# Ledger of designs, part 10: designed miniproteins, single chains, continued (5)

Each design is a single chain, and the fold is of that chain. pLDDT is the mean over its residues in the fold that is shown.

## One batch from the design tools (miniprotein)

Design m16312
Fold by ESMFold2-Fast:
Structure m16312 (fold): chain A 65 residues (1-65)
Amino acid sequence: MMEQLELEASYSLAAMQVTIGGGVEIKGYEIRVRVKDSDEELRERAIRKLMEAARRGEKKVVVEE
């Protein structure tokens, strides 16, 4: 049976700025993560998607599995 967990949180801009490599400050990021299996991968996927979205200049990141 499949279980889903959905989280919404704001992440630190310090880590995101390292990924972006720019001098532009992002005004608050909101990330929503949903996984079907384990919480261990949830965090990894959330960070990965957040970093990808940060590179594109997105404010919200949704990770869904």
Scores: mean pLDDT 44

Design m16313
Fold by ESMFold2-Fast:
Structure m16313 (fold): chain A 81 residues (1-81)
Amino acid sequence: EIERLEEEYRRAEEEYRRWASMVASLEVLKQAAEEYGESYQQAYDELNAEMSYEEARRRREELGRRAEELKKKYEELKRRA
């Protein structure tokens, strides 16, 4: 029980980090496009076409919430074990 919950938490946190990294990359490119112009905008558009910024942001938030809830459950079970 505890082992499965810890694995689910770790998996959710790893997924969260993956999506957070994707969002950060898109945000950096978006900022560069605003400051330096069209070539960075093209790079942003290309990356966003492969994985939507909105989709990546939603995934990050969803997995972040799930990881937090799983961590709370894991800690509660560990305190009672």
Scores: mean pLDDT 76

Design m16314
Fold by ESMFold2-Fast:
Structure m16314 (fold): chain A 62 residues (1-62)
Amino acid sequence: SENAEKLGEAAAELGKEKAGTLTKEEIIRYAVEKYGLSEEEAREALEDEDAVTRAYVRAASA
């Protein structure tokens, strides 16, 4: 859940910096670099699509 929120926030931040469509691999890479997550932790967090989407919407709307 906490890692899923970080992945959603990472996606929102990348969306502000990068024009166009974000890939899951780009989001994972950014979260690993920014939050110090392992690649496995980031991939597992993305499995919680509902939590990631909620965090993304909150961060993107802020």
Scores: mean pLDDT 77

Design m16315
Fold by ESMFold2-Fast:
Structure m16315 (fold): chain A 86 residues (1-86)
Amino acid sequence: SMSEQLQKQLQQQRQQLLERLEELTREVEAFVEEHLDALVDDERLAELLSQMLEKLEQARELLKQGDIQKAQQYLEQAEQLFEQLR
């Protein structure tokens, strides 16, 4: 069934997004621990970090609600913000 294949693909996408979100969360936590002094000295970097954490939390909530497409968009935004912190 096309419907069953679509549901399986959406479940796989959800699982992949959860794994990406967990991995990015770990990378962000490691970055914060290694660069704490730089983050406290730069208000802009602190703001980018805050926005990134908000996007990650929104992605988690959307995944819980089953909104795979919006969750992916928020995760991609968080990834872009993390690139700016590097």
Scores: mean pLDDT 82

Design m16316
Fold by ESMFold2-Fast:
Structure m16316 (fold): chain A 99 residues (1-99)
Amino acid sequence: MEEKKKKEEEIRELAEKTIEEEVEIMREEGVLNKSVEEVREEIRRELERHVEEARESILNLSEEAAEAKEIVRENPEFEGVLKALEVYLARLQKQKLEA
């Protein structure tokens, strides 16, 4: 249970880092014609849209993704979808590492 809180913090930090990296790239490319806050909101909305598409994809996956589907059903919000993706990816990696 204590480990769950740490994972939630790591996911939040990863999301914030991704947003900041995108903002920095846009600044370097000279395409920042809006305020930094406005750009962050646009990136967040785009990320939320991709997460919603991923949520629908996960719900349409086979029995192999039963655990991820359960997480999405219980937590359809952004954080729940990210957790479901993490669990699904971890399972895929484990299957590749098994002899």
Scores: mean pLDDT 59

Design m16317
Fold by ESMFold2-Fast:
Structure m16317 (fold): chain A 55 residues (1-55)
Amino acid sequence: LQQQIDQLQQQIMELALQQQKAYDAGDFDRADELGRQIQQLIDEYQRLQAQLQAS
């Protein structure tokens, strides 16, 4: 469980960096797409954190 949480944190950080690059390039469609992917990973991260705390 903790390993999955750590992996999600790494993926979120990588996508956030890509989103920033998209904004810098003026590619707002790309930035929006990346933002949606980040939100899905954050939702999963919060779910796993809740499971870890319940244990």
Scores: mean pLDDT 81

Design m16318
Fold by ESMFold2-Fast:
Structure m16318 (fold): chain A 101 residues (1-101)
Amino acid sequence: MDAEIEAAVETLRREGEIETEGAPRDGLEERLYLRSREAVEAVWTLFEATGQISEEARERLERLLAEGHEELVILHEAATTTTANGLELWAGRVLGVEARP
């Protein structure tokens, strides 16, 4: 995993640009509230590297961004894995992407 992306996600979490709701245990659903385009891109990059993204979820993300949505909610099956760099990252399956209300 790119350590630069991991550092960016940590910074965005500290700034309140990424908020989590739900069960953080493997196999349970968690919601990620992303408050900026930068947060969306950083989190999506992590899921592409360590998780599973369906074609439907990818198309949904592209559509919402094309429509001008900068704040999104990602619903995923919560999982973490230890990367080759020794960091715990999101490694779950993306279940859905929605515009933040």
Scores: mean pLDDT 68

Design m16319
Fold by ESMFold2-Fast:
Structure m16319 (fold): chain A 66 residues (1-66)
Amino acid sequence: MELSEEQKKEIRDLVLNPTGEPMSEEEKRALLDSLSGGARAIAGAALKEQPELSLEQARRIVEILT
């Protein structure tokens, strides 16, 4: 999938600035299982780069990707 430069910047800012409580492994799996194709790949890469990403930040990334 192709993202705008603004969407890429927002995702990058979220990944570089983790806030709140980190997601559990179950929440990470559920999030990735809800996605397909390029969206799953991008979300998976973000979680791999920043394992401390909060559920709120992850939901925002999903919203941007869908």
Scores: mean pLDDT 80

Design m16320
Fold by ESMFold2-Fast:
Structure m16320 (fold): chain A 99 residues (1-99)
Amino acid sequence: SAAEAQVQAVLDKIKAATTDDELLAAIKQLTTLVKQDPSVVAPALEALEEALKKATTEEVLQAIREAVMTLLRTGDMSLEELLRAIGLLLRAIGLLLDL
């Protein structure tokens, strides 16, 4: 879908990000795309997993948490996708507590 292609472009931006500002902007764009089309769950989870690997600041970790919470609010996830989203949320919270 067009939305899936847009999420793939955001994943590419996350992988290329070298600054927290670039990473934060990409995560916020991802959250907007998820709100518009909840069918992008699988590529959005992949993008958030890549973002979490690069996250070192509270602001970025909070943005990841908000994006995951947005995905969880869709209610249109497989059990596998739901478990991935919960795992990402718990990891982001754990990293926030260690800051």
Scores: mean pLDDT 85

Design m16321
Fold by ESMFold2-Fast:
Parts: sequence; C-alpha cells; structure tokens
Structure m16321 (fold): chain A 82 residues (1-82)
Amino acid sequence: SAAEEEARKRLEEFSKRTGVVFGEAGEKSFIETYISNPEVIAELDKEIAELEARYKETGNREDLRRAAQLYAARGILEAARE
C-alpha cells in the first residue's frame, strides 16, 4: 500500500514533467501490474531487452522510445519499493 502510493506519486510526477504515458490504461494499471508482483519486474526487463534488440536490428525508433519509457518506469518502481 505505502509502496504503491509512493510509486504512483513518483510516476505521476515523472509523467507531468516528461509527458510519458504508461500503458493503455494509464499509470494506475501499470503500477498495479508491476509493483504488486516482483516477478513482473523480471518480465519487464525481458521486454526492454527485446525492444533494444529489435531496435539494434531494425533501427525502429518507436522500439527505442518504448524501451526508454519502460526503463524510466522500472527505475521509479524500484526506487519506490526500496
């Protein structure tokens, strides 16, 4: 609960400063998905690695942009949980 509230606050502040949007349902869905299950962070790391690999092969900047968004969100979630 406290970690969820801290993660939500940090992601909201990040989104306000940068204009980054997290997921189709927004920050709430992202926060509930990633901070309630520690294993989902490992799956997020796999998603980031796959996006970076595709960018390296194809040069598709949308994959790079998505990877950067997920890296930022991951860092905020890890900081809020610690």
Scores: mean pLDDT 64

Design m16322
Fold by ESMFold2-Fast:
Structure m16322 (fold): chain A 77 residues (1-77)
Amino acid sequence: SAASEAAYRAVLEGPPARYYAVWNDPSASLEEREAVAEAAVRALLEAGERYGVRELVEAARRFGAEARARLAAARAS
């Protein structure tokens, strides 16, 4: 599935990569962290649905759960 692999790679290099870059930046605001998390989940879901790539849909579910937990922890501290 060359199309599946290409779609997966392109999406992961985009918003999800930006999410990890922002979340590894200690100067990033909670607002920035929320925005990049939302963009990453949205990109993964849209690509997964558009290209029928199960891996992207599963990644979106896992990523969304991780991002929500991390944002909740950041707000609680």
Scores: mean pLDDT 78

Design m16323
Fold by ESMFold2-Fast:
Structure m16323 (fold): chain A 70 residues (1-70)
Amino acid sequence: SAARAAALRARADALRAKGEELIKEGRELIDKAESMSPIDKKLLLEGIGLILRGIGLIFEGEVLLRKAEA
């Protein structure tokens, strides 16, 4: 149904937006970690973790978009 397709697209858009937000936050933590001397390895790992989580959410959004098109 059109309503179901619209709901899946809205959820996909929300997941993509959240994923992009986490990737941005992760990059900011990596930049901050690299600006420190010595490099803050904990912040670096936290930043990497956020980027991976964000990529996962974007992938979930893509799966929902494909379901909306079916």
Scores: mean pLDDT 86

Design m16324
Fold by ESMFold2-Fast:
Structure m16324 (fold): chain A 64 residues (1-64)
Amino acid sequence: SETAKRVGELAAKLFGDEIKSIKDPEKRKEAARQAARFVARMLGIKLSDEEIEEAGEVALKLAE
């Protein structure tokens, strides 16, 4: 969704360096999902689990 993309973009902007610092790929992906959840909560946006996964993938890609 468009909302998930925007949340992912903001998560990458705020937490991208932290996400990139994680050496384990699985833990890096989980950190990106957690960043997306945190950003959604900060903005008062309710996302489904699928949208959190999408936002996390966007954050991970943009953090690179």
Scores: mean pLDDT 84

Design m16325
Fold by ESMFold2-Fast:
Structure m16325 (fold): chain A 86 residues (1-86)
Amino acid sequence: SLEESVALFSLTAEISALYVYIRMLKAHPDLSQEQRDQLRAELDALDARRADLVARLRALGADPAKIAAWDARFQALAAELRALLA
């Protein structure tokens, strides 16, 4: 459905944001503690939005395998970003 497609595009946008943050941290390892704390807050916000989008996609009857694939990609990137912020 159109609604399902919009939700999937939103999830793709969240994944894209994780890539941007990972690249930024790798390019600027000298980020201040305050900047790192801001990125942790952004990661938490992205994870909350991912959870809402996954729930919405399930409610819309989207393919469970497709949802699982997108969710796994998000979680892998979130883990990489979290490790870089440690």
Scores: mean pLDDT 85

Design m16326
Fold by ESMFold2-Fast:
Structure m16326 (fold): chain A 59 residues (1-59)
Amino acid sequence: AVEEFKEKIAKGEPISRDLLREAATERWGEELADKILERVTSLKPEEVAVVMARVKAES
């Protein structure tokens, strides 16, 4: 999940909410994954990256 997620982000490909949740849960755990999903309003790679960086900084 994490590897597939990273590849899609790097290529600028659309990410499903299910893939984002699975990858974030695998990498950082369920609590942090839920916070990322709550703040993501768009599944565009650039927006996902910004939200992840912010949530990681707050954790």
Scores: mean pLDDT 72

Design m16327
Fold by ESMFold2-Fast:
Structure m16327 (fold): chain A 98 residues (1-98)
Amino acid sequence: MRFRVTIESVGGLDEAGATRVQEEVKVLKATVIRDGKVVAEVENPSAKELAEVANKAKEGDILELEVEAEDREAAERAARLAEATATGNAKVVSIEEI
């Protein structure tokens, strides 16, 4: 199943955090949005590339992940891992099936 995961105020992810997210889901696309504009994007990222894109985020930015997951519970686990391993006050805003 495909999901869009929206996370606010990420502040960044390290490669270990990105690896843990990618153990739960396949990340198809990661996008950093600032003031409604795309400031960084990567398609089919490795854990390192996902961490590099996420680390371009600043407080108040949105990290949007398009993921392929076995089910909604896998997408939710990946979202919570991203929230827990983020360097900022990350908050999962939505998880929507697409």
Scores: mean pLDDT 81

Design m16328
Fold by ESMFold2-Fast:
Structure m16328 (fold): chain A 78 residues (1-78)
Amino acid sequence: SEPSLETILAFVDYVAEATNMPKSLKDQIKAILTKIHEEDGKAVLSEEEKKLLAIFLEEVRKFVATTPEEELQALIAS
């Protein structure tokens, strides 16, 4: 029932495209999320990685709040 890593990374790509996120930031976020997924949530993150993850989570929160419900449903139904 948990989403696959492929689904998580695809969602990052969708958010990055929708928010015009720099590729370097997107790649860093994907690396952090891959690390967390592979370590089953037990990954030890650096302070910089924690900061980047917090920035990404805030961006996702804003994206969800400003994106029409129909568009959000289309993204998660893929």
Scores: mean pLDDT 74

Design m16329
Fold by ESMFold2-Fast:
Structure m16329 (fold): chain A 76 residues (1-76)
Amino acid sequence: SETREASEYAAESLLEAGETAEEIIKDKEAMEEANRLADEAAELFREGERDPSRREELRERGRELERRGARLLAER
């Protein structure tokens, strides 16, 4: 029932007013993005291991992604 769902939503809205659920959502999004950047950095490092001629370039790119992830987590 939409009436029941609306009542549950109202209860959640009251909890959110007390507990900052929006901050929890933002924290989750920041963590998910940081994890994506870490995975991309790991792939760049693996490519560098497969191609020594590009190893230093790929490591620098991976390190930049790691720094971006760290900044996202620090902004929480």
Scores: mean pLDDT 73

Design m16330
Fold by ESMFold2-Fast:
Structure m16330 (fold): chain A 74 residues (1-74)
Amino acid sequence: ADKAMEEMAEEVMPAVLEAKKAGMSQEQWLEIGRLAQETLERAKEAEGDPEKLRKVLEEGKRRILEAIERAIAE
């Protein structure tokens, strides 16, 4: 579980750094943080089921990346 979460964080980190350079607002950062916390809570509930855990992490990663892209989009 920890390794899968670490890999997800590694995949989203370049987008987070790009968003930081783009000057995301505090409200946009709070939304990203909310999505990350929601994903972590769902991942904890899915522990013991590798298939559910994978789907939760994939969905969470997708939602976080989409939110970052919207925040920095023109």
Scores: mean pLDDT 75

Design m16331
Fold by ESMFold2-Fast:
Structure m16331 (fold): chain A 71 residues (1-71)
Amino acid sequence: SAFRREVEGLPPEELVRLVHELRRQAAASSGPEREELERRLRIAEDVLSEKMARMSPAERARLGRVAEALE
C-alpha cells in the first residue's frame, strides 16, 4: 500500500511518534474513521517491529526512551 511505503521510509524516531499519534487519534474517533486509523496503526506497528528487529539493544533502548517521553 502507499501508506506502508511511506512509513517504511520514515526514521525510527518519527515512526514511533506516528504510532503514538495514530493510537491517540484512533482512541478519539469512531466508526469508519477509527477502523481506517486502526488499520494504519497495525501497518505502522508492523514496520516499527521490523525495524526494531534489525537494531542493537542500545538502539532499541534509545528508541524506547523516545516512546516513553511521548506518554
Scores: mean pLDDT 86

Design m16332
Fold by ESMFold2-Fast:
Structure m16332 (fold): chain A 91 residues (1-91)
Amino acid sequence: MEVGDRLEELLQALAPRLSREEIEAVLRPLVEAARRVEAGDEEGALEAVREAFRRLIELARRLLPEEEREEAVRLLEEAERLALEELRRHL
């Protein structure tokens, strides 16, 4: 199974546990990353992606049952690494 498919499943499991404000807190740095790519700001785009994953990892640690947290955090850390590698290829 692709990391993207597993990430989507994780996000679907998290979504009913998130407030609108928590969802917005993750989406804002992702929107910022897209804007930074458009502006040619490579460093800003990479930092924005890292911020989005930092927020997702903190939410997973707080909202998921203890037995699910370790796997979710590892998945998010791997997804961050792959997202940063892919972004660097386009910059």
Scores: mean pLDDT 80

Design m16333
Fold by ESMFold2-Fast:
Structure m16333 (fold): chain A 102 residues (1-102)
Amino acid sequence: MKEEIDKVLEEALKRLDELRKTASPEVQAIIDRVREVLQKLAEGLKKAKTKEEYENILLDFVSELTRLLDEIEAVDPEFARQVERVVGEFLTKLREIIEKDL
């Protein structure tokens, strides 16, 4: 589980880094915050022991990620869609890893 979470995180962070290279400074700052949230989410999930703990952690971080995506959309709707795809794929892969090990 932990190694799979780290791999999925690394893939998501690489994709965000590529998007950041072509983003405006304002969008770059929000992408940096998204990266921090994904890192904290991955660390929280690696420490969780029960299905309920995993679900609660996911719910809290999904709320924060939605807020950050709304901030990007207000500046650049096209970039918001690209970041949303990266975040969505990351969350889907995390859920699959958690469901497989529970």
Scores: mean pLDDT 83

Design m16334
Fold by ESMFold2-Fast:
Structure m16334 (fold): chain A 71 residues (1-71)
Amino acid sequence: LEALVRQAEALLELAEKQGLPQEVIDRLRAIYDRAKSLLENGATPEEVEALKAELDRATQEVAEILNKKSE
């Protein structure tokens, strides 16, 4: 989970620099903030698994938009 949180942070910075839609940035940031909070305050295995799935989907969405902009 820590590695995914760091990856999401880097993607958020890149998305802001590239001018991605605020809704997309806000969605990833909300999941990132939740993941960071759970890591700091403790998390159940079910919460970790759900958060991994959400982060994976959100990061994939951001990556696809960034890839489209490169063309």
Scores: mean pLDDT 76

Design m16335
Fold by ESMFold2-Fast:
Structure m16335 (fold): chain A 81 residues (1-81)
Amino acid sequence: ENLYLQALELARQLGDRNGEAIVLNNLGVVHFKLGNYLEAESYYEQAAVIYESLGNKEGADKARKNATDAFSRNLMSVFFP
């Protein structure tokens, strides 16, 4: 995760919005695998917003699907442990 956070800061400093969205999506994947579903949802939603602003509909749709999956997994872990 720390490596991805460093990559996120670098992308932001360079104004690389596409790179920023990719790193945010990767942070979502890392948190999802760790069971941190709320954090994963937040990162995926941030990536989706950037992809949409860039006109990357496929990237935005994929990130939104991942955010929905993270939300559903969080709900399942709370109510159906």
Scores: mean pLDDT 82

Design m16336
Fold by ESMFold2-Fast:
Structure m16336 (fold): chain A 79 residues (1-79)
Amino acid sequence: KEELKEEALKYVELAKEYIRKAIDAVKQGNYKEALEYLQRAIEYHRKATELAELSGSEEAKKKIKEVEELFREFAEVLN
């Protein structure tokens, strides 16, 4: 269903936005704010994953892997 794919992609973009905010917060030493942004990114990633599975969209699944790469980048910056 096109609607589910569109929603999945929207949540992918939200997850990317919040993980980028979390990375920026870590770089500024704002660890509490970084954790709050990370938690929102995780929630959006979970929602995107559920919607992508329901839609059967390979495009959405590929975009979800891009979010997972950003989580890995966050872990590297945290050190």
Scores: mean pLDDT 85

Design m16337
Fold by ESMFold2-Fast:
Structure m16337 (fold): chain A 85 residues (1-85)
Amino acid sequence: MTEEEIEEFVKKIIEELGLSEEEKEKLEKIKEKILKLPEEEKEAILKAFEGELLVRKGADEEEIEKLAEELREPAEKIEAKRAAA
């Protein structure tokens, strides 16, 4: 992901979830940390963040389960590659 894509993603989360100023500030700090990560990890962390914010907003358990399943696949693939290497 480019820095621009990450900024748009964070902005989209803020708008869709109606975050408070405090939550917005926390997201900005995490955005800085995400920008320093490898490309593969950036997407996984952004998905994890979206899941956590959905939980806080009282989203359906099904939505949270779907997001957790998406995150699980990349992590398992990374571990499998490390074990095979």
Scores: mean pLDDT 61

Design m16338
Fold by ESMFold2-Fast:
Structure m16338 (fold): chain A 62 residues (1-62)
Amino acid sequence: DDEKKIVEMIKKIRTPEDLAELYDFIEKVVGKDKGIEYLNEIAEKYPEALEEARKNMGEYLR
């Protein structure tokens, strides 16, 4: 359930370290070359999860 784990990690991002762990995990699951494609698949299947992550990161990083 790598996909499920990634979705959970996305929803629980609170710190820059959490974001770094997410990137590392995606790289380990699909490799760097497929990271973007994989994220697009997650966005299609779980759009609300990525929307929440973007809202949280946008507010947190500003």
Scores: mean pLDDT 71

Design m16339
Fold by ESMFold2-Fast:
Structure m16339 (fold): chain A 78 residues (1-78)
Amino acid sequence: SVLEEYYQQELEQAIQDLQDPDPKVRATAVLALSGILSVRPELIEPHKEQLIALLQQLLQDENETVRSAAAKLLEELE
């Protein structure tokens, strides 16, 4: 479906954006992943271990908003 393709593309983009040099892009990526988890948790499940590892790295991020968003999403995934 168009929605399935949209969420799959959004997921792949968000995973890439977690490593973006702009903290606003990284924070937006975490929020996008939270949105996907809420609507399509089955799309997150195959990437869960990878996402936990990436989000754990973001707990050490220089930007407070990124750290806070990552901590909240990690709590929802663990």
Scores: mean pLDDT 87

Design m16340
Fold by ESMFold2-Fast:
Formats: structure tokens, C-alpha cells, sequence
Structure m16340 (fold): chain A 90 residues (1-90)
């Protein structure tokens, strides 16, 4: 049906945007050398893994996503990063 095709297209678009954010985060992660920032990344990865387990998703993939998004927040702007994530998931 047209509604099912529209839902699939929207989900595909959201997935693509999230993958773009994760890719940017993985690039930023390579630049993180400060020990306190590394701890923030580890905490975000652990939180992602926990949420992945609770939501029936891949915990390893969610941990990678958490780490990548934390790296963007550290390198750029935490509040702007939160807004971009929310807009991507909408």
C-alpha cells in the first residue's frame, strides 16, 4: 500500500541521516586524546549498550552509535548535537 511505502521511505531516510551522524562522530572520535573526554565516550558507549539490550537492538551497534554521538558533542556543541539527533530521529 501507499502508506506502507511512505513509512518505509521515511524509515530509510531517518536511517541514512543517523548513519551520516555516526560517520561524522567516528571521524571526531579519532581526534579525542584527552583522558576525561575518553571517559565521556566510554560512558556513552556503555549507555548505548544498555539501551540496546533493553530495546532488543544490537548492543554493540548501539554502543558504537553512543560513542560516535558523544564524540560529536565533545568536538562541536552538546546542545546543537542533541537538537540534530532529535531532528534526525523525527
Amino acid sequence: SAAEEERRRREEERRRRMEELVRRGEEKLKEITDEEDKKLVEKAAAEGERLGRELGKDPEEEARRGAALAAIAIAEDPEATKKEIAETEA
Scores: mean pLDDT 80

Design m16341
Fold by ESMFold2-Fast:
Formats: C-alpha cells, structure tokens, sequence
Structure m16341 (fold): chain A 120 residues (1-120)
C-alpha cells in the first residue's frame, strides 16, 4: 500500500471513529488494525485516533477492537505508531470491559517502551 493510500485510509478511520454509531466505530477500529500492520508511518497517527475513539465507545465490540488496534500499533515498532498507540491504550485501559482493559494495559506498556527507545 502506498504512503498516500495509507494516509487516506487513516483519515477515513479517524472520520468513522468520530461517529456516534457503534457500527462506524467498529469499522474505524478494523481500519486502524489494518494500518497498524503497515511498516510505513503515513496513516498511523490517524489510526491511533481511530483506535482511541473506538475504545471510548459504549459498544463492547468496538471497545475490544479499539484495544486490539492500540496493541497492534504499539507492536508496529514505527515511531508514529507508538505515539498514537499510547493515547489509544489510555482510553482502552479505562474500559469497563475486562478484555479491552487487559489489551489496553499491555498496549500502554509496549507504547511506553517504544517512546523511551525513541527518546533515550
């Protein structure tokens, strides 16, 4: 996928995550997860926003998928992904859903380690 295509998908994911519709928040989290598997940084900032938005949803599936996207971003090892992952992980870790909370806590730990390596 080209950098331009990744940036466009990231923007689309971010726009969907701003919706109050749980189905759109789920779609945003799925796109964020796809972008997190990329090795380029072009879409990853928007993907972090989308994962965070989904994690703050009232829908349990969106919360879990948002947390999974945050964890995938944290595992990406791309610096742009680490920053987005940390914000999304903070939202996921606040979840009342136990699975999403555990994923968020793991993502938070990995994202912090990635940020420390980038700044140290």
Amino acid sequence: MSDEEEAELGRKAHELSASKDPEKQIEAAKLALELAKSKSGAGLGYAGGAAGGASSSKNKEAQILGAEAALALAKSKVPAGQGGAFGAALEAAKSKNEEAKKLGEEAKKLALEGIEKATG
Scores: mean pLDDT 76

Design m16342
Fold by ESMFold2-Fast:
Structure m16342 (fold): chain A 92 residues (1-92)
Amino acid sequence: SFVAKMDRLEAARANRQWDEYRRLVDEYLDAEIEAAQAQLKKAQEDKDEVAVDLYQERLAQLERLREDEEERLAEVDRWLEQFQSLRQALQA
C-alpha cells in the first residue's frame, strides 16, 4: 500500500532513524521503478503512445534519482510533504 509506505517513511524521519529512512527510501524508489516498468510495458502492449512517453519520462526521472542520494532524499521529502498536505486537506 502506498499509504503504508509513506507512513513508514514518516515514522523513520520523525524518530530521526536516518539509516532506516535511507533504507526505506531506496526500497520505495526500487518499487516505483518496478511499477513504472510494468506500466510502460502495458502502455506498449496497448499501443498508447501518450502513456508510453509519460512512463519513459517517469523511468528516466527515477533512474536519475537512483544515481544521486541527496537528490533522491530531497525528492522523497517533497513527496512526504505533499502526501501530508493532501491528508490534511481531506481531513479539513
Scores: mean pLDDT 79

Design m16343
Fold by ESMFold2-Fast:
Structure m16343 (fold): chain A 99 residues (1-99)
Amino acid sequence: VSEEELAAESEIAVLEIQYAVAKVTADRFLKKGDLEGAAEAYRDMIAALQRLIEKVKEAIEKFKDNPEFVKRMNDVLEQAQGDLAEAEARLKEIEEKLK
């Protein structure tokens, strides 16, 4: 792999870790009944997923001549897009309870 591909994968990995931390934080707040804390954690989760999706799309376009890299990035993209849709739905549900 090229140094540029490794740099892109490293940046994507950092964003995946940020998403995972926000998800664990949200789960902890939900278990405590802290809906305000959970909402904040879901907003952080959504922000991390949006950045992840943008970075993955950039990487796919930049390294489009490497089919193995593109395949791995498309797998990450599909998962991140699904996670984003779920996180947005969950945030809306929490915000309705905070009325």
Scores: mean pLDDT 87

Design m16344
Fold by ESMFold2-Fast:
Structure m16344 (fold): chain A 94 residues (1-94)
Amino acid sequence: MSLAEQALAEFRRVTAEVIARLPPELAAEVRRWVDSAEAQVRELIAQGDERSALALLAHFARELAEWLRSQGLEEEAAVMERLAERLRALLDAY
């Protein structure tokens, strides 16, 4: 499994944990957004653009963190912010 595929798997696991903690209405909205984000990342991986796939994952993790914070979900936002930091560090080391 490539580095980008491993990062995508981590993104899926962490977002699933966050979604499980959300009210059902917000969980459905975030799930649809995550599905769209995953499709875009998978397309970059399929094209062999692993660096752009990692960058996009870091961007999406940060975007979701900012949105969760705007909804008053500070703990869930912090989880996504830590993921964004890990993904950015991974990108910087690539």
Scores: mean pLDDT 88

Design m16345
Fold by ESMFold2-Fast:
Structure m16345 (fold): chain A 60 residues (1-60)
Amino acid sequence: SVLELVEKALENPDSPEGRKAAFEALRKVNPDLIPDEDVLTPEAAQAFLALRKEVEEKKK
């Protein structure tokens, strides 16, 4: 689920696995915001923070 990917990214933010989890979560919700080069752009970072907040509050 998207929530699980968000939690995994937050637990391992400094790891490649954490970055992949963050990108995968964003890809499931807004694929157009995902950077092609595995670089977190300001727009993608803001979208991830907004997604995290909404998904955590609503769950599933």
Scores: mean pLDDT 63

Design m16346
Fold by ESMFold2-Fast:
Order: structure tokens, then sequence, then C-alpha cells
Structure m16346 (fold): chain A 69 residues (1-69)
């Protein structure tokens, strides 16, 4: 994985864990969408769904998992 994408995913997870900066979630999703890795895309989709349900902790978990692919 590109370190740039991995760093953005980890940074987004940290912000979601703090309950801050929901705009970073959107930016990270756009960046991940430019990636050819279907595993990263699936984890990002799960993270977005969790965030939509108000589960920021679960969303952060999926972004951290995506960063480690």
Amino acid sequence: MREEVAAALRDTAEELEKGDNPQKLVATAILASATDDPEILELVRKAIRAADQGNLEEAAKYFREAAEV
C-alpha cells in the first residue's frame, strides 16, 4: 500500500476515536477510492457504514485495518 494512503487512514482513525473532524472521513474515503486494492475499498466501505450509524469507534477500527493492508 502507498504510505500516503496508509498515513491518511491511520490519521482518520485517530480523529474518529477523539470524536473530532468528520470532514477527514470524507477526504480519506475519496483518497482510498483512488486505490486499486479491493480489500482497502471494502474496509473503507465498512468504516463509512459504521460512521453513518454513529459508531465512530467501529469506523476507526476499520480504517486502522485498511491502513495495515
Scores: mean pLDDT 72

